# Designed miniproteins, single chains, continued (3), part 33

Each design is a single chain, and the fold is of that chain. pLDDT is the mean over its residues in the fold that is shown.

## One batch from the design tools (miniprotein)

Design m9120
Fold by ESMFold2-Fast:
Structure m9120 (fold): chain A 81 residues (1-81)
Amino acid sequence: KAEEAAKIIYELITKGYSSAIEPVEDFEERVKKYIEKIKELTKDVDPATLAQKLVEYGIPLGVALTVAGMVKLLNEGKYKP
């Protein structure tokens, strides 16, 4: 559901990606697990709707659109970091 996906992504942006308190390996492992969860939560979610929900949580529109685009590519199997 778009609302649940936006909440998880918001937490990743504000906590997971912003705080490198642990070793890089541990941080990367958590990010990988969250990416898989995001893919599962967003597989049937419209990217524009996801971007709108992220903006409602306080994410800048440009960042929200970038994240929605990444999620679309992940679900299409075309995401390459």
Scores: mean pLDDT 62

Design m9121
Fold by ESMFold2-Fast:
Structure m9121 (fold): chain A 84 residues (1-84)
Amino acid sequence: ELKKKEEEGKKILDELVAGIERAAQDPSVAREVVEKAGKYGPLIATAAAGAVNLVLSGKRDGDYEKAFAEAKEMLEDAVKEYVK
């Protein structure tokens, strides 16, 4: 059971991280990334929206790597709550 939850969580996290990387390269897909995250419920959708905002702001302000790391932590926390 735990191993299946870890695998599911990793797949969700990988999907969300890929979506945020895509949004950072093309801000026009940010809405689509958040909408796709909504299939996992409001906790994941809220985390995805916050993460997208962080990476877009970081890219604008020159702190992209730091913003991306913070976004990943936000997503990891939300995914852990979702799969438990």
Scores: mean pLDDT 81

Design m9122
Fold by ESMFold2-Fast:
Structure m9122 (fold): chain A 63 residues (1-63)
Amino acid sequence: NDEEIQKLLEEIQKETDKLQEEREKLLANVKSPEELQALQEQLLEQARKKGKELFEELDKRAS
């Protein structure tokens, strides 16, 4: 189902964009640039993992 795949890709894109917005908010509460970088990497990794889970779920549903 192309529509389902399209929505999943949009979700991944939105999560990526949201991480960028949250970076600015986190900067206000972060004590060091090193901590900020670690948080950015953690959030990006979480978004990537969630995207993978959504893809796997879609694959099972599409079958």
Scores: mean pLDDT 73

Design m9123
Fold by ESMFold2-Fast:
Structure m9123 (fold): chain A 95 residues (1-95)
Amino acid sequence: MLEEHLELARRVIEERGLDPEKQRFLYGLAHALAAAGLDREEAERVLRALASVPSVEEAERLLEEALARVAEELAPGDISMRLVLDRFVELVEER
């Protein structure tokens, strides 16, 4: 549910003391995760990974890299937001 994803974003924001720009990005991502059908556990992993990135600019760069890598490995019809987000988390965890 969107409400559960927004509550997860709020919790991560409070735990990490995120600035207003990163707060807006995290809430925007929570809406996208809910729309993509990610469950609470999957959404929490993605939100925590994004919160650990130093800036919104760096998060966007890593998301673009994740999309590029998924696009190289899969046919266009098999690319989903879930797969891109899984790759994004892996890239963040490799840092």
Scores: mean pLDDT 76

Design m9124
Fold by ESMFold2-Fast:
Order: structure tokens, then sequence, then C-alpha cells
Structure m9124 (fold): chain A 76 residues (1-76)
């Protein structure tokens, strides 16, 4: 489904953010990926409102929370 494809893209973006932080990439590069993550999460939220797939939305929120933890560590 489109929602599952977006979830896979979100998972890939979270992994990329983790890798960038681990590599000590510039903050501008990390923030660019974070913006893409936010955009994909918004798209997934809109799609789930139509499909009423609450479990998939919960999974997306968990991935976003993980990315936020990684980003908080990067800006500290």
Amino acid sequence: SEAEELLEEIEALVREIEALVAQGAPMSTILAQAQKLEAKTRELGELIQKEKDEELWQRAQELVARAQEILAEAVA
C-alpha cells in the first residue's frame, strides 16, 4: 500500500539520519534529511486519515521519536 511504502521511506530516512550523526556530518545536511522525514510523516498522516490505519501511524510516530532523539544528541 502507499502507506507501507511511505513507512519504508520514513525508516530509510531515520537510518540515514542515524548514519549522518554517527559520521559527524554538517548540521545543515542532518537538518535537510530531518525536513524530508517531517514531510514524509505528514504525507503518511494524511493518508492514514483516509485509510484509518492507526497501527501504521503509531509505527511512524515511533520512528519520528527515534529521529528526534538522534537529532537532539547531534545538537547537544
Scores: mean pLDDT 80

Design m9125
Fold by ESMFold2-Fast:
Structure m9125 (fold): chain A 66 residues (1-66)
Amino acid sequence: MEERKERLIEELAEALKLRKESKDPVTQMAADLLIVGIEYEAKLLGFSDEEIEQLRKEAEERAKKM
């Protein structure tokens, strides 16, 4: 479980960073689709809405580290 959680956080952080840094609408749309896909994958893996929110917060914190 922890390995899957870490992978989801890393993938989500990359997508969030891409969304934050991009000024291109196409790239922003691609980043948004990645975020939605990762969150949906987490839900399919049995993560609760609360757990997904925690993953997102950890990913946002990681994405801010530049």
Scores: mean pLDDT 79

Design m9126
Fold by ESMFold2-Fast:
Structure m9126 (fold): chain A 77 residues (1-77)
Amino acid sequence: MEEVGRRVVDTPEEVLAFAREALENGEVVLARQVSAEEPERVELTAFRVEGERAEEMYEKQRRAVEELEEALKRAAE
């Protein structure tokens, strides 16, 4: 697993945009809180993955992106 990009974001829309772009590039995203005092601010890291587990990781990320999209739709309604 090799790091290919990193970004600090503070909105769910930015998380979704980063995750979708990473998936289109064949990358997986890991999110981490930058600080407990700023729970909305997260560090997103994109990784290039290879091998037998890459497909599983992509499917998990794809489902997570779909869940986030649905959550944002519900919040907007």
Scores: mean pLDDT 74

Design m9127
Fold by ESMFold2-Fast:
Structure m9127 (fold): chain A 68 residues (1-68)
Amino acid sequence: MSPDEQKGVRVFGEVVEQLEDERAWEWSREEFRELMDRLIEQFRRRGRELGLPESVIQRGVEGLRGLL
């Protein structure tokens, strides 16, 4: 994997850890969607702050949306 792909995987892991920390499986379906929307925007912002290419950020966002 490229260094940018490795960074993307790390940021994706941070989002998954937040889902686990929030115990999102105990939330309503509506609350879970609201949390996921917030985490997707946080992922985009974090990826840009780390200088990740938009292509890597887009792939991560698509992966997170696939969890919905």
Scores: mean pLDDT 74

Design m9128
Fold by ESMFold2-Fast:
Parts: structure tokens; C-alpha cells; sequence
Structure m9128 (fold): chain A 61 residues (1-61)
């Protein structure tokens, strides 16, 4: 169904967003960012991703 295809596409997009978050965390670590700031950035980026995925899921129905 179109809904199933849309959910699969959303899952693929979520995986890509997660990879982008991991790359940003690696860059912060490379720059010598303190661990507490890295943890905060990870939490904020993950929360943003969840909200974006939820919004896209709502559009699917």
C-alpha cells in the first residue's frame, strides 16, 4: 500500500538523519568538545530528529 511505502521511506530517512547526527558527534569529539557538551548535543539532535519523524508520520496518517 502507499501508506506502507511511505512508512518505509520514512524509516530510510530516519536512518540517514541518525547517520548525520553520528557524524556531527564525531566532529565535536574531534574538536575536543567536553563530553557533557557532546552528550547535550546528542540529546538535542536526537529530540529534534524524533519530532521531525513524528511530523512526517502524522502526514502519512
Amino acid sequence: SAERQARMALMERALKKHDEIMKKIEELSRQGTPQDEIDKAFEELTAKMVKEIQAERDKIG
Scores: mean pLDDT 83

Design m9129
Fold by ESMFold2-Fast:
Structure m9129 (fold): chain A 90 residues (1-90)
Amino acid sequence: MKEDEEYANHMKELVNKQFKITNDAIELLIKQNDYQKALELLDAAIETLKEYKKLAKEKLKNNPELQKEIINLLDSYEQELKQKKAEIEK
């Protein structure tokens, strides 16, 4: 349905923009050796992605293919953030 496609497209655009800004901020904090703030921002970003997954499941419940696409995108970003967190915690 066109409304579900519009929602999915807006979600992708928003998430991609937010992920880029968050990733750039994390990289800046790492460069400044502010690992505590980098970890706090990573944890906040991971929680935000979990909330987006919950919203996508509710809003796209009638369109399982679009729901799967959005959830897979959010999962890929969550894994990237978790990998960065693991590298800092070494």
Scores: mean pLDDT 84

Design m9130
Fold by ESMFold2-Fast:
Structure m9130 (fold): chain A 84 residues (1-84)
Amino acid sequence: LETARRYIREAREAVDRGEPEETIRRLIHRALEALGIEPDLDGPSFSELAEREGVSVRTVARGAVRSLESLLDGVEAARQREAE
């Protein structure tokens, strides 16, 4: 969880800095790998998703990072409940 949270934090900062999609996706993929989830390397790009939804690439990237932060928080909360 610590490794995944570090990568997702770096991804959020990359979005805020306006880093290219490739950099953001790489950080997200590393976070997923740290959670034991295989990244979908052949899935749609943020640019493809942005065109489909009629939003900016930054909006898609922000949404993806936020979703992963929520997932990490949920996993951490579940682990804390199991420790009770």
Scores: mean pLDDT 73

Design m9131
Fold by ESMFold2-Fast:
Structure m9131 (fold): chain A 100 residues (1-100)
Amino acid sequence: SKKEKLLKILEEIIEFLREKAEEYKETDPVTAYALELFAELLQKLKDALENGNLTPEEAAELAIEGLEHLLEWLKKYNPELYEEIKPTIEKKIEELKEIL
């Protein structure tokens, strides 16, 4: 189903962002905090989708907006990490657009 596919995509993005946040905890705590904040926002979308409070299409749209905001933030405040993770995040945005 769309819901099951979306839950898997959200889980993969959340894990990726949390792993990156751990890498930055000691050296750049502001970047680590931002990555964890975006992971937590996606976790809330996943929880709302699981509980039936969001449709798959609504959750996908909000996740796309959140990831686009993450990329804008990184481009301004950590352009090296932006260049590193942009291909991964853009691919996940593409996968989310297939749910719409």
Scores: mean pLDDT 90

Design m9132
Fold by ESMFold2-Fast:
Structure m9132 (fold): chain A 81 residues (1-81)
Amino acid sequence: MEEIVEEAKKRIEELISDPLAKQVAINTLEAAANYVRLGKVDQAKKLAEDTLKLAVERGILTPEQAEEVLKIINEAIDKLA
């Protein structure tokens, strides 16, 4: 389980160089993983979608970065479930 989150985190760190964007993406991954550990897979996916959409609206992430990060997070959620 921890290896899946660490692999996803490394992929995010390689895609995003901006410190704030990276921190938002990693925090979203960790929060989603916590929801999966509580058996709340649908809430994990919704949290990731809502948080990344808000980050795009605030200019922290580009739409393209948010799409790639969401893909990484959803892949991690599916592997953890």
Scores: mean pLDDT 85

Design m9133
Fold by ESMFold2-Fast:
Structure m9133 (fold): chain A 83 residues (1-83)
Amino acid sequence: SHKEKLLAELREAIKNSPPELAKFLEEVKKLLEAGDIEGIRKKAEELAAKAKTPSSREARLARFLLLVANYVEMAEEAEKLRA
């Protein structure tokens, strides 16, 4: 359910983004659905590099994507500990 909440937040970010950024976030959504944590982190770094200030849209979204990657990693580690 936590992954579903993160996907819902990502879908809202896509709706509220310009077309170019929405396309970038759709690629992130595919990585999240595949569980590609390192891919999500790389996308966050790419977006952060485009940010001119810490308060820019790109900087805020990059921080959100890092949060998403960290939650997916924590969920995956929790699954392994249950075995």
Scores: mean pLDDT 79

Design m9134
Fold by ESMFold2-Fast:
Structure m9134 (fold): chain A 83 residues (1-83)
Amino acid sequence: AAALVRALAPDATHVRPLSETTADGRVLEAVVAELADGTILALITAGPTVTYTNPVTGETYTLEPGAAYRIDPKAQTVTKVAV
């Protein structure tokens, strides 16, 4: 997971695993990386489809397991990354 994130964004710093239990008891697993341009690369490795909420704007985005996403907080966009 971390190796795939580094391959997609070799200049990424702060690559870290994430494991969270959703309110319905399902476990989400992901690897996230912060990019130099202020975007976030998220690879969802396991778990249910989840909703990411931007804490500043309150907008929500749907993230699917097995997919990678580039999140731009400034543009308020979520783009699926081809792997």
Scores: mean pLDDT 65

Design m9135
Fold by ESMFold2-Fast:
Structure m9135 (fold): chain A 76 residues (1-76)
Amino acid sequence: AELRERAARALDRRYPGRTIYSLSEVVEVAKELLREEGIDVTDAEIEKEIIKITRKGFLSREEAVSVIASILKKYS
C-alpha cells in the first residue's frame, strides 16, 4: 500500500492529469524513486522488470503504479 501510494504521487507530480504512460516514462519515474533511496539501477534493468509484468508499449495509470511499486519492493 505505501509503495503504491509513493508510486502514484511520483507519477502525478511528474505527469499531472495523465492516465497513460510510455515504457520510457515509467522507467524514468522508477529510476527517480530508486535514486531518492540511494539505489542506482540502470534503465535496462528497470525495463526488464516492467517487461516481466507487461509487454505493451504503454501502461495505464494502475499498471504503471503496480509496476513501479513492484520494482521499489524488489530493490529496497
Scores: mean pLDDT 82

Design m9136
Fold by ESMFold2-Fast:
Structure m9136 (fold): chain A 84 residues (1-84)
Amino acid sequence: SELDAQLEAEIKRLEELIKEFRNLLKSVTDPQLKAEGEELIKRAEKAIENARKVTTPTQKRVAIRDLREMIEEIEKLIEEAKAQ
């Protein structure tokens, strides 16, 4: 289904961003930025876990929205980390 395909696509995007961000954080020397990044990765991993457990169309739509918001937060922090 289109909804299942969208959910899987957002999960994959977030997983790829987590890998990129985790690698980037290895070179970050700012302890505050590193701590914020590590907590955001933890939240993102939980969001993926929750997304994989949803079964109804309504739950899947909510999960897609939550994953997209998490993607935006990680992308913002990646740009902040690169600007250091």
Scores: mean pLDDT 89

Design m9137
Fold by ESMFold2-Fast:
Structure m9137 (fold): chain A 99 residues (1-99)
Amino acid sequence: DETEKFKKAKEDKELAEEFLKKKEKELEKILEEDIEEIKKKYKNDPKKQEFLIKLLEESKRTLLEGLRLILEGKEEEALALVKETNEKLQAEYEKFEKE
C-alpha cells in the first residue's frame, strides 16, 4: 500500500530516502514517455519541443523537491515551492506564446 509506505517514510529518514528514490524512478519513466509524445506531436517545431521538455523537467524537479520537503515535515515550504514554480512556469509559457 503506497499510503502506508508514505506514512512510514515520514517517520524514518532511511525509509524516506528509499521512497524518494522509487518515486524519482517512476517520475523519470513518466517524463521519458511525455518527452516522446511531445517529440511526435511537435516533430516540425523544435523550439516548441525544447521549451515544453524544459517545462516538464522543471515540473518533475519541483514535484520531487516538494515530496522531499513533505517527508521532512516542511509542508508549508513544499506548498510555497509548488506555487512559486507554477507561477514561474506559467509566466514562461505566456512569454513563449507571445513570440
Scores: mean pLDDT 80

Design m9138
Fold by ESMFold2-Fast:
Structure m9138 (fold): chain A 76 residues (1-76)
Amino acid sequence: ELSQEQRIKLFKSLLEATGTEEDPFGEELVESPSGFRFSKSVYEHFRSKTPSDAKDPVATYLKLSEEDVERLRKEL
Protein backbone atom coordinates (compact mmCIF):
# COMPACT_ATOMS: atom_id res chain seq x y z
CA GLU A 1 0.00 0.00 0.00
CA LEU A 2 2.74 2.39 -1.03
CA SER A 3 1.87 5.90 -2.15
CA GLN A 4 3.03 7.07 -5.58
CA GLU A 5 5.76 9.13 -3.92
CA GLN A 6 7.02 6.08 -2.02
CA ARG A 7 7.08 4.05 -5.25
CA ILE A 8 9.15 6.78 -6.91
CA LYS A 9 11.54 6.65 -3.96
CA LEU A 10 11.91 2.87 -4.35
CA PHE A 11 12.58 3.24 -8.08
CA LYS A 12 15.29 5.82 -7.41
CA SER A 13 16.85 3.64 -4.71
CA LEU A 14 17.01 0.70 -7.11
CA LEU A 15 18.71 2.87 -9.74
CA GLU A 16 21.25 4.12 -7.19
CA ALA A 17 21.97 0.62 -5.89
CA THR A 18 22.54 -0.64 -9.44
CA GLY A 19 24.74 2.32 -10.38
CA THR A 20 26.97 2.43 -7.31
CA GLU A 21 27.29 -1.22 -6.28
CA GLU A 22 29.78 -3.32 -8.21
CA ASP A 23 28.43 -6.75 -9.08
CA PRO A 24 30.98 -9.52 -8.39
CA PHE A 25 29.97 -11.22 -11.64
CA GLY A 26 30.41 -7.99 -13.60
CA GLU A 27 27.14 -8.44 -15.46
CA GLU A 28 26.30 -5.68 -17.91
CA LEU A 29 23.34 -3.37 -17.48
CA VAL A 30 20.07 -3.66 -19.40
CA GLU A 31 18.39 -0.50 -20.64
CA SER A 32 14.64 -0.20 -20.07
CA PRO A 33 12.35 1.31 -22.75
CA SER A 34 12.44 4.60 -20.81
CA GLY A 35 16.25 4.72 -20.87
CA PHE A 36 16.96 3.53 -17.33
CA ARG A 37 19.74 0.99 -16.82
CA PHE A 38 19.40 -1.93 -14.43
CA SER A 39 21.22 -5.19 -13.85
CA LYS A 40 19.56 -8.07 -15.70
CA SER A 41 18.39 -9.68 -12.45
CA VAL A 42 16.70 -6.51 -11.21
CA TYR A 43 15.05 -5.79 -14.55
CA GLU A 44 13.79 -9.39 -14.81
CA HIS A 45 12.19 -9.06 -11.38
CA PHE A 46 10.17 -6.04 -12.55
CA ARG A 47 9.18 -7.84 -15.74
CA SER A 48 7.81 -10.79 -13.74
CA LYS A 49 5.53 -8.42 -11.79
CA THR A 50 4.30 -6.43 -14.80
CA PRO A 51 2.19 -7.47 -17.82
CA SER A 52 4.27 -8.11 -20.95
CA ASP A 53 2.07 -5.62 -22.83
CA ALA A 54 3.26 -2.70 -20.67
CA LYS A 55 5.31 -0.14 -22.59
CA ASP A 56 7.73 0.25 -19.69
CA PRO A 57 7.58 -2.61 -17.17
CA VAL A 58 9.57 -0.82 -14.45
CA ALA A 59 7.58 2.42 -14.52
CA THR A 60 4.28 0.57 -14.97
CA TYR A 61 5.02 -1.77 -12.05
CA LEU A 62 5.63 1.20 -9.77
CA LYS A 63 2.72 3.19 -11.29
CA LEU A 64 4.93 6.19 -12.03
CA SER A 65 3.60 9.11 -14.05
CA GLU A 66 5.34 10.06 -17.30
CA GLU A 67 6.54 13.28 -15.65
CA ASP A 68 8.13 11.33 -12.79
CA VAL A 69 9.81 8.97 -15.26
CA GLU A 70 11.20 11.89 -17.27
CA ARG A 71 12.51 13.62 -14.14
CA LEU A 72 14.28 10.44 -13.01
CA ARG A 73 15.72 9.91 -16.48
CA LYS A 74 17.18 13.43 -16.47
CA GLU A 75 18.78 12.74 -13.07
CA LEU A 76 20.80 10.02 -14.76
Scores: mean pLDDT 65

Design m9139
Fold by ESMFold2-Fast:
Structure m9139 (fold): chain A 88 residues (1-88)
Amino acid sequence: DITEYVREEVARTLKTAEQNREKREANWAAAPEEVRKEIEPEIKKLEEVLKRILEAESLEEIAEIISELSGQPKETVKKEIIEAYESV
């Protein structure tokens, strides 16, 4: 199922991101307060979006969530996901 495939890829991406946490923490701690204040809402929004993707029950829901985050049309996002799945 394409929905299960996307969830597994998101989970794998999050695991890889956790392994690189040291570098992310160092970069974040070194960032100016002005940059942190600007980016913090975006990071929280991204975390919420990733959680919504993991809880989504259909490709349609996943495409809508990613469309909202990326600004890409929902149909474009849906096509890209399908093409990625078919390439596996």
Scores: mean pLDDT 70

Design m9140
Fold by ESMFold2-Fast:
Structure m9140 (fold): chain A 92 residues (1-92)
Amino acid sequence: SMAAEEERLRELAEQIREALEEAGDVTDLDTEEKLLEAARRFLETFPPLLEKGKKAVEEGLLSEEQKKIVEKVLELVEAGRPFVEIARVFSE
């Protein structure tokens, strides 16, 4: 059903947001070890979630707000921006 598809997309968006927030929180710690751990977790979790988000945009299943967030994240990733800037998209 459409409601079940919308719920899955909301869960995906929340998972992406949580992964980025966890990475951001750890990067506030002035230790190389914590920074590398945050970067590793981001790189392991984010690309699979990003691909699912990209597919959802292409299939027209996202709300206008959700589409805007995913498109902004895609732009920043393609431009090679640091993950701190990507995380800020979910804080707005």
Scores: mean pLDDT 57

Design m9141
Fold by ESMFold2-Fast:
Structure m9141 (fold): chain A 81 residues (1-81)
Amino acid sequence: MSVEEVFRQEAPAAAQAARDLIDEIEKGIREGKISVQEAVNKIVAARILLSLVQAAGDTETAAELKARIDRVGKLVEEKSK
């Protein structure tokens, strides 16, 4: 199995995992149930998953995930003030 083959096979699962992390951050902020540190850790994990999606060549999904990660990052920054 090549690295490119692994990226292609794993990209859908990585994209879903990233969406789940983003959803958890959004819900946690809305409900007041997430710390800044926990949210930052989840954003870092989501960015790693985004890198795998980008490496697989799924530019549309990568753009979606990047926009959502940037948005929750701003919400976390506002929460930290």
Scores: mean pLDDT 80

Design m9142
Fold by ESMFold2-Fast:
Structure m9142 (fold): chain A 76 residues (1-76)
Amino acid sequence: DLLEEAKKLSPKEKSELAAELLKEGFRTGDRKLIELAEQIAQMLVDEVGGTDPSAFEAVKKAIEELAAEKRAEEAA
């Protein structure tokens, strides 16, 4: 399973994978990819906590920006 393979990655690789899955999920509308990205991001937080807050913040901002863009289109 992709999620199990993600556990084997370094914190940096998990952050990068989560960001990619998030962008792909919002681009394609695939909620499962978004959910996987969230789970991988949580694994990263659990492993490193506050060690690299900038990397975590980047992923979170990507989620918020993409979600806001879609909500704006839906509300229009």
Scores: mean pLDDT 71

Design m9143
Fold by ESMFold2-Fast:
Structure m9143 (fold): chain A 76 residues (1-76)
Amino acid sequence: MIKVEVSLRDGVLIVESPADRIEVTVYAEGKRVAGPVVGEGRVEIELPDLGDKELWVEILAEKEGKVYFHLSLLPG
């Protein structure tokens, strides 16, 4: 319901949302590779060298006391 934008640029994962708070966790091959990282509307995470692995990005976005769950799959 809340807008969440996920992008990957030069090994940096960028998550943006008009949320008051976002929490981002990144998984590859069923293992957590980064996070949780918390930010206010924007989070940038430098990823380790994961090669061409698919990334599962879990985002919890909080706005005015409501929590929204978003899952993004980024292909390798």
Scores: mean pLDDT 81

Design m9144
Fold by ESMFold2-Fast:
Structure m9144 (fold): chain A 100 residues (1-100)
Amino acid sequence: SELDELLEEILEEVEELVEELKERIPEKAQYLDNLLEGFKKAIEIIKSIKDKEEAISYALTVLSLLAQELIRLAEENNDEELKERIEELRKRMTEKLKAV
């Protein structure tokens, strides 16, 4: 489905961002891997939801929660550039999800 394709696109961009975060904050690598694993599991659950509107609502919630946690990590590391990139990704993907 169009939603499933978008969820895979979101996952790919989140994976790339998490790998960059692990390079910038290596002491958080294990924690970041756990966050990514949780996000992957959430995406699989969202794909199993039969109601499209409910699936989109859960996707928006999960993306928001992940983005908030990644922003917190960037702020604790005093990384303003990384914080802005996470906020931009959240905004862009939120707009794409609402357009499905």
Scores: mean pLDDT 89

Design m9145
Fold by ESMFold2-Fast:
Structure m9145 (fold): chain A 66 residues (1-66)
Amino acid sequence: MLTEKQKKAIEEMFKRFDEILERLKAAGASDEDIETLKKIFEVTKEAYENGDLKRAAEKLREIYKK
C-alpha cells in the first residue's frame, strides 16, 4: 500500500525525471540501468494518471527483480 509520503515522492519524481536520468548517466550509470529507470517512471506515471496502482505494482515488481 502506498503512503501519502510515497505518493508525494512519486509526484516529485515526475517533475525531476529527465534531470535524474541525466545526472545518473553523467555519474556512470549503465544504459541498461537508465532504461530500467525510464520504465519504472513510465509505469509509475501511468498508474498515477489512470489510478491502476495494482497493475503498476506488479510491473514494477518484475522490473526490480531483474
Scores: mean pLDDT 69

Design m9146
Fold by ESMFold2-Fast:
Structure m9146 (fold): chain A 65 residues (1-65)
Amino acid sequence: PTAEEVKEAVKKKAGVELTDEQARRLVGAFQAQPNVTVEDVMAILGTDDKEKAQKAKEVLQELLS
């Protein structure tokens, strides 16, 4: 998926607004390792909100499956 598709899907499903850099980093992480942890997502987003990171993880898994 494109960075724009990732940003739109994460905003609609997780309620998180990503920068283009964050969207690209998430795609890269999931392409390198399909078992990316919620802690990895939290680090990329710069957040301590585990629920939002979990929702973003689920969105990326659906887009890349």
Scores: mean pLDDT 80

Design m9147
Fold by ESMFold2-Fast:
Structure m9147 (fold): chain A 99 residues (1-99)
Amino acid sequence: MLDEIAEKLRELAPKAAEPEVAEEMRELALKGLELQGKLTEENRKEAEVLPTLGQAYRDVQAGADEREAARRVLERMREVGFPEELLEEMEKEIEELEK
């Protein structure tokens, strides 16, 4: 089962920019972590951000504003419960993208 998940993730990784693929990768990542007994709150939060990250990457590739895409990822990270110190640092980096 873990080998099957690893193989699927390897197959999907080149297409991670596609929202449907990012969502499938999120489900596989969560399942893999659970099977390994390594599903922590932090690992779950990381997996929950994957679909938004994939969508943001696709939007930027289609010509969307990189800062707006990055802010959507930051907002999802905040919603999922990433530490505020990390969120503040990332917001600072996003502001630098404007310059």
Scores: mean pLDDT 68

Design m9148
Fold by ESMFold2-Fast:
Structure m9148 (fold): chain A 84 residues (1-84)
Amino acid sequence: DRERRLQLLLEAARLAEEGVEYLKQGNYEEARRKFLEAAELLERLGFPEAARLLREAAESKDPEEAEELAERALALAAAGLAAA
């Protein structure tokens, strides 16, 4: 279902955004959880490379690096979903 897949992608984007905000606050544990939750959603959607980028973001303590990784992950997943 395209609508359900889009909703999961939007939820992954929201979780990744929350992860970046937690990093800006210095809350590394919550940031890691948010990025890993987003990665699980992208993996369930069939985008393992995008999920890998979010797992890399989960190991970062730099908000700018994590934001770049998250943007790349979401762009890959969005392109994959549009191509299906």
Scores: mean pLDDT 87

Design m9149
Fold by ESMFold2-Fast:
Structure m9149 (fold): chain A 85 residues (1-85)
Amino acid sequence: MAELEEALAEVRREFPDDRAAQLEAELGVALAQGDLERARELLAELRELLGADDPRVLLLEAALYAAQGDEERARALFEEALARA
């Protein structure tokens, strides 16, 4: 996934002090690669940084459940994120 690795490197270079942006980018790469274990770990770190009720956290949690095939849980979380945004 050279393109995703390059995009991640650019985010780290452009936003060196923005840990939330870096974690979001790393989580997106993990989801795109199907690395659900890494995605869960990154989501947990982002949740600690931003809080579980942050719309960004809810959207990424929805994406993780969708990647796992749990479409009902993903839809519920997506709707909750939109309501809180």
Scores: mean pLDDT 77

Design m9150
Fold by ESMFold2-Fast:
Structure m9150 (fold): chain A 62 residues (1-62)
Amino acid sequence: SDERRRLIDLAERLSSGLTVEGAEMRGIVEDDDGNLRLVAVIDGEVRVLKTWSGSELRRLLE
């Protein structure tokens, strides 16, 4: 729980500068494989803008 929150916080920080015209930003969602995804709605459709693995984010926390 504590580690997961840190990974989500990092993913949100890494995505804070990402802006897409016409996108409704939905934020970070964890998938069934433990990857974190930046999700938005564009033209009424759910889009994944970026994906990070848990291992990738853990390396960045070092």
Scores: mean pLDDT 79

Design m9151
Fold by ESMFold2-Fast:
Structure m9151 (fold): chain A 91 residues (1-91)
Amino acid sequence: SREEIRREASSLTLEEAEELFREASVNAGVAAIRYAVLGDEELLRKALREAVRAARILIERLKEVGAPQSRIDQAERELAAFESALKKLEE
């Protein structure tokens, strides 16, 4: 929920939120390669869901610390890309 994302974001430093997102993004990339080669759809679905969650936590934390709008916009574009990929996989 939005309240869960806010609580999670507030419990992390900006550095920790950035690291969480970086790890989730790398895992999604690795899962996409595995999907292309081996057809591992379940691993890709889980990795994309985690990337979406990590992106939402990062965006909330960026807003809380007053990060530049350009950085928030970049994170929102990255979130939209992961959400689009997940939707396409689930349809």
Scores: mean pLDDT 88

Design m9152
Fold by ESMFold2-Fast:
Structure m9152 (fold): chain A 79 residues (1-79)
Amino acid sequence: TEAALREAAEAAVAGDNEAARALLLPLLQAAPTEEERRRLLARATLLAAELLLERATSEEEKAEAEEAIARARAELAAL
């Protein structure tokens, strides 16, 4: 599950939204509760934001990634 979420995040960051969606869909469908589905989505978003920060080449890209990380962490904390 964690490895699949990371792979989906890497695909999304690479711009391959189709591959990212294909990787996430089975995980979401297999989730036993709505809360777990929301948690999986938030985790995938956090992983993607962390990858964007690692790959950021400008201060603007870095700031955008840091904002995305903060937002995803806040969402996870609210669950």
Scores: mean pLDDT 78

Design m9153
Fold by ESMFold2-Fast:
Structure m9153 (fold): chain A 67 residues (1-67)
Amino acid sequence: MGMSIDELGKRLGLTPEQAKAFDTDGDGKVDAGTQKSIKELQRSLGLKVDGVADKETIDAVKEASKR
């Protein structure tokens, strides 16, 4: 199932500009480029790198963005 970049950004607690940075193709959809960006984010946060915006990824991004 497809997810929009706006929906991904809302789930991760990102600003629209931060969510748009995950849209490497500029089509507003979650695709292979978006998954690569999620994997890079997971690496920076020390999480399992699977390219899926799971609960652990969402919680870690929200905590990082509050500081």
Scores: mean pLDDT 67

Design m9154
Fold by ESMFold2-Fast:
Parts: C-alpha cells; sequence; structure tokens
Structure m9154 (fold): chain A 97 residues (1-97)
C-alpha cells in the first residue's frame, strides 16, 4: 500500500513536470510567433465565447484553442500529460483514504 502510493505520487509528479515543460514551451513559441498568435486570436475568442456559454472558463478554452491551432501536436501532448498526472493523483488519493 505505502509503496503503491509512493509509486503513484512519483508518476503524478513526473507527468505534472512534463505538462509544465510543454506549457512553458507553448507560451514561448506563442510569443516568438506574435503574427501567428494575432491571426489565431479571433478564432480563439470565438471558441472561448462558445465554451463560456457552457460554463467552462472561457480564457482557458480560448488559450487551448489558440495553442491547438498553432501547435496541434504539442497541445495534444501537453493535454495527455496533464490528464495522466490527474489520473495518478486521483489513484493516490483513493489509496490514502
Amino acid sequence: KEAEIKALEKKREEYRQKAEEFRANLDRAGAENAELAAQAEADAARLGKQYSEIGEGSAKSARYAQWWRAFPEETTNMGSYESSAKVYEERAKKLRA
């Protein structure tokens, strides 16, 4: 049980760090591609508006839409790592309870 919790927490931290690295890379690439970012702005705002009507954070949705349009593969990888970290954290919580 204790060894299992440690293993899950280690996996959670590994994937969290990978997601953070991808987020930092996407932010940097976005800044370096100001013209591309400006071009994607209207589409991101439109999608953000749509998500706001559903009750999700429109700013987050708009940022993800912008990343997806400019860097689809990197955005998919980041989301995958973020989801994996969340799954391992939930499993660790269940074992701690």
Scores: mean pLDDT 59

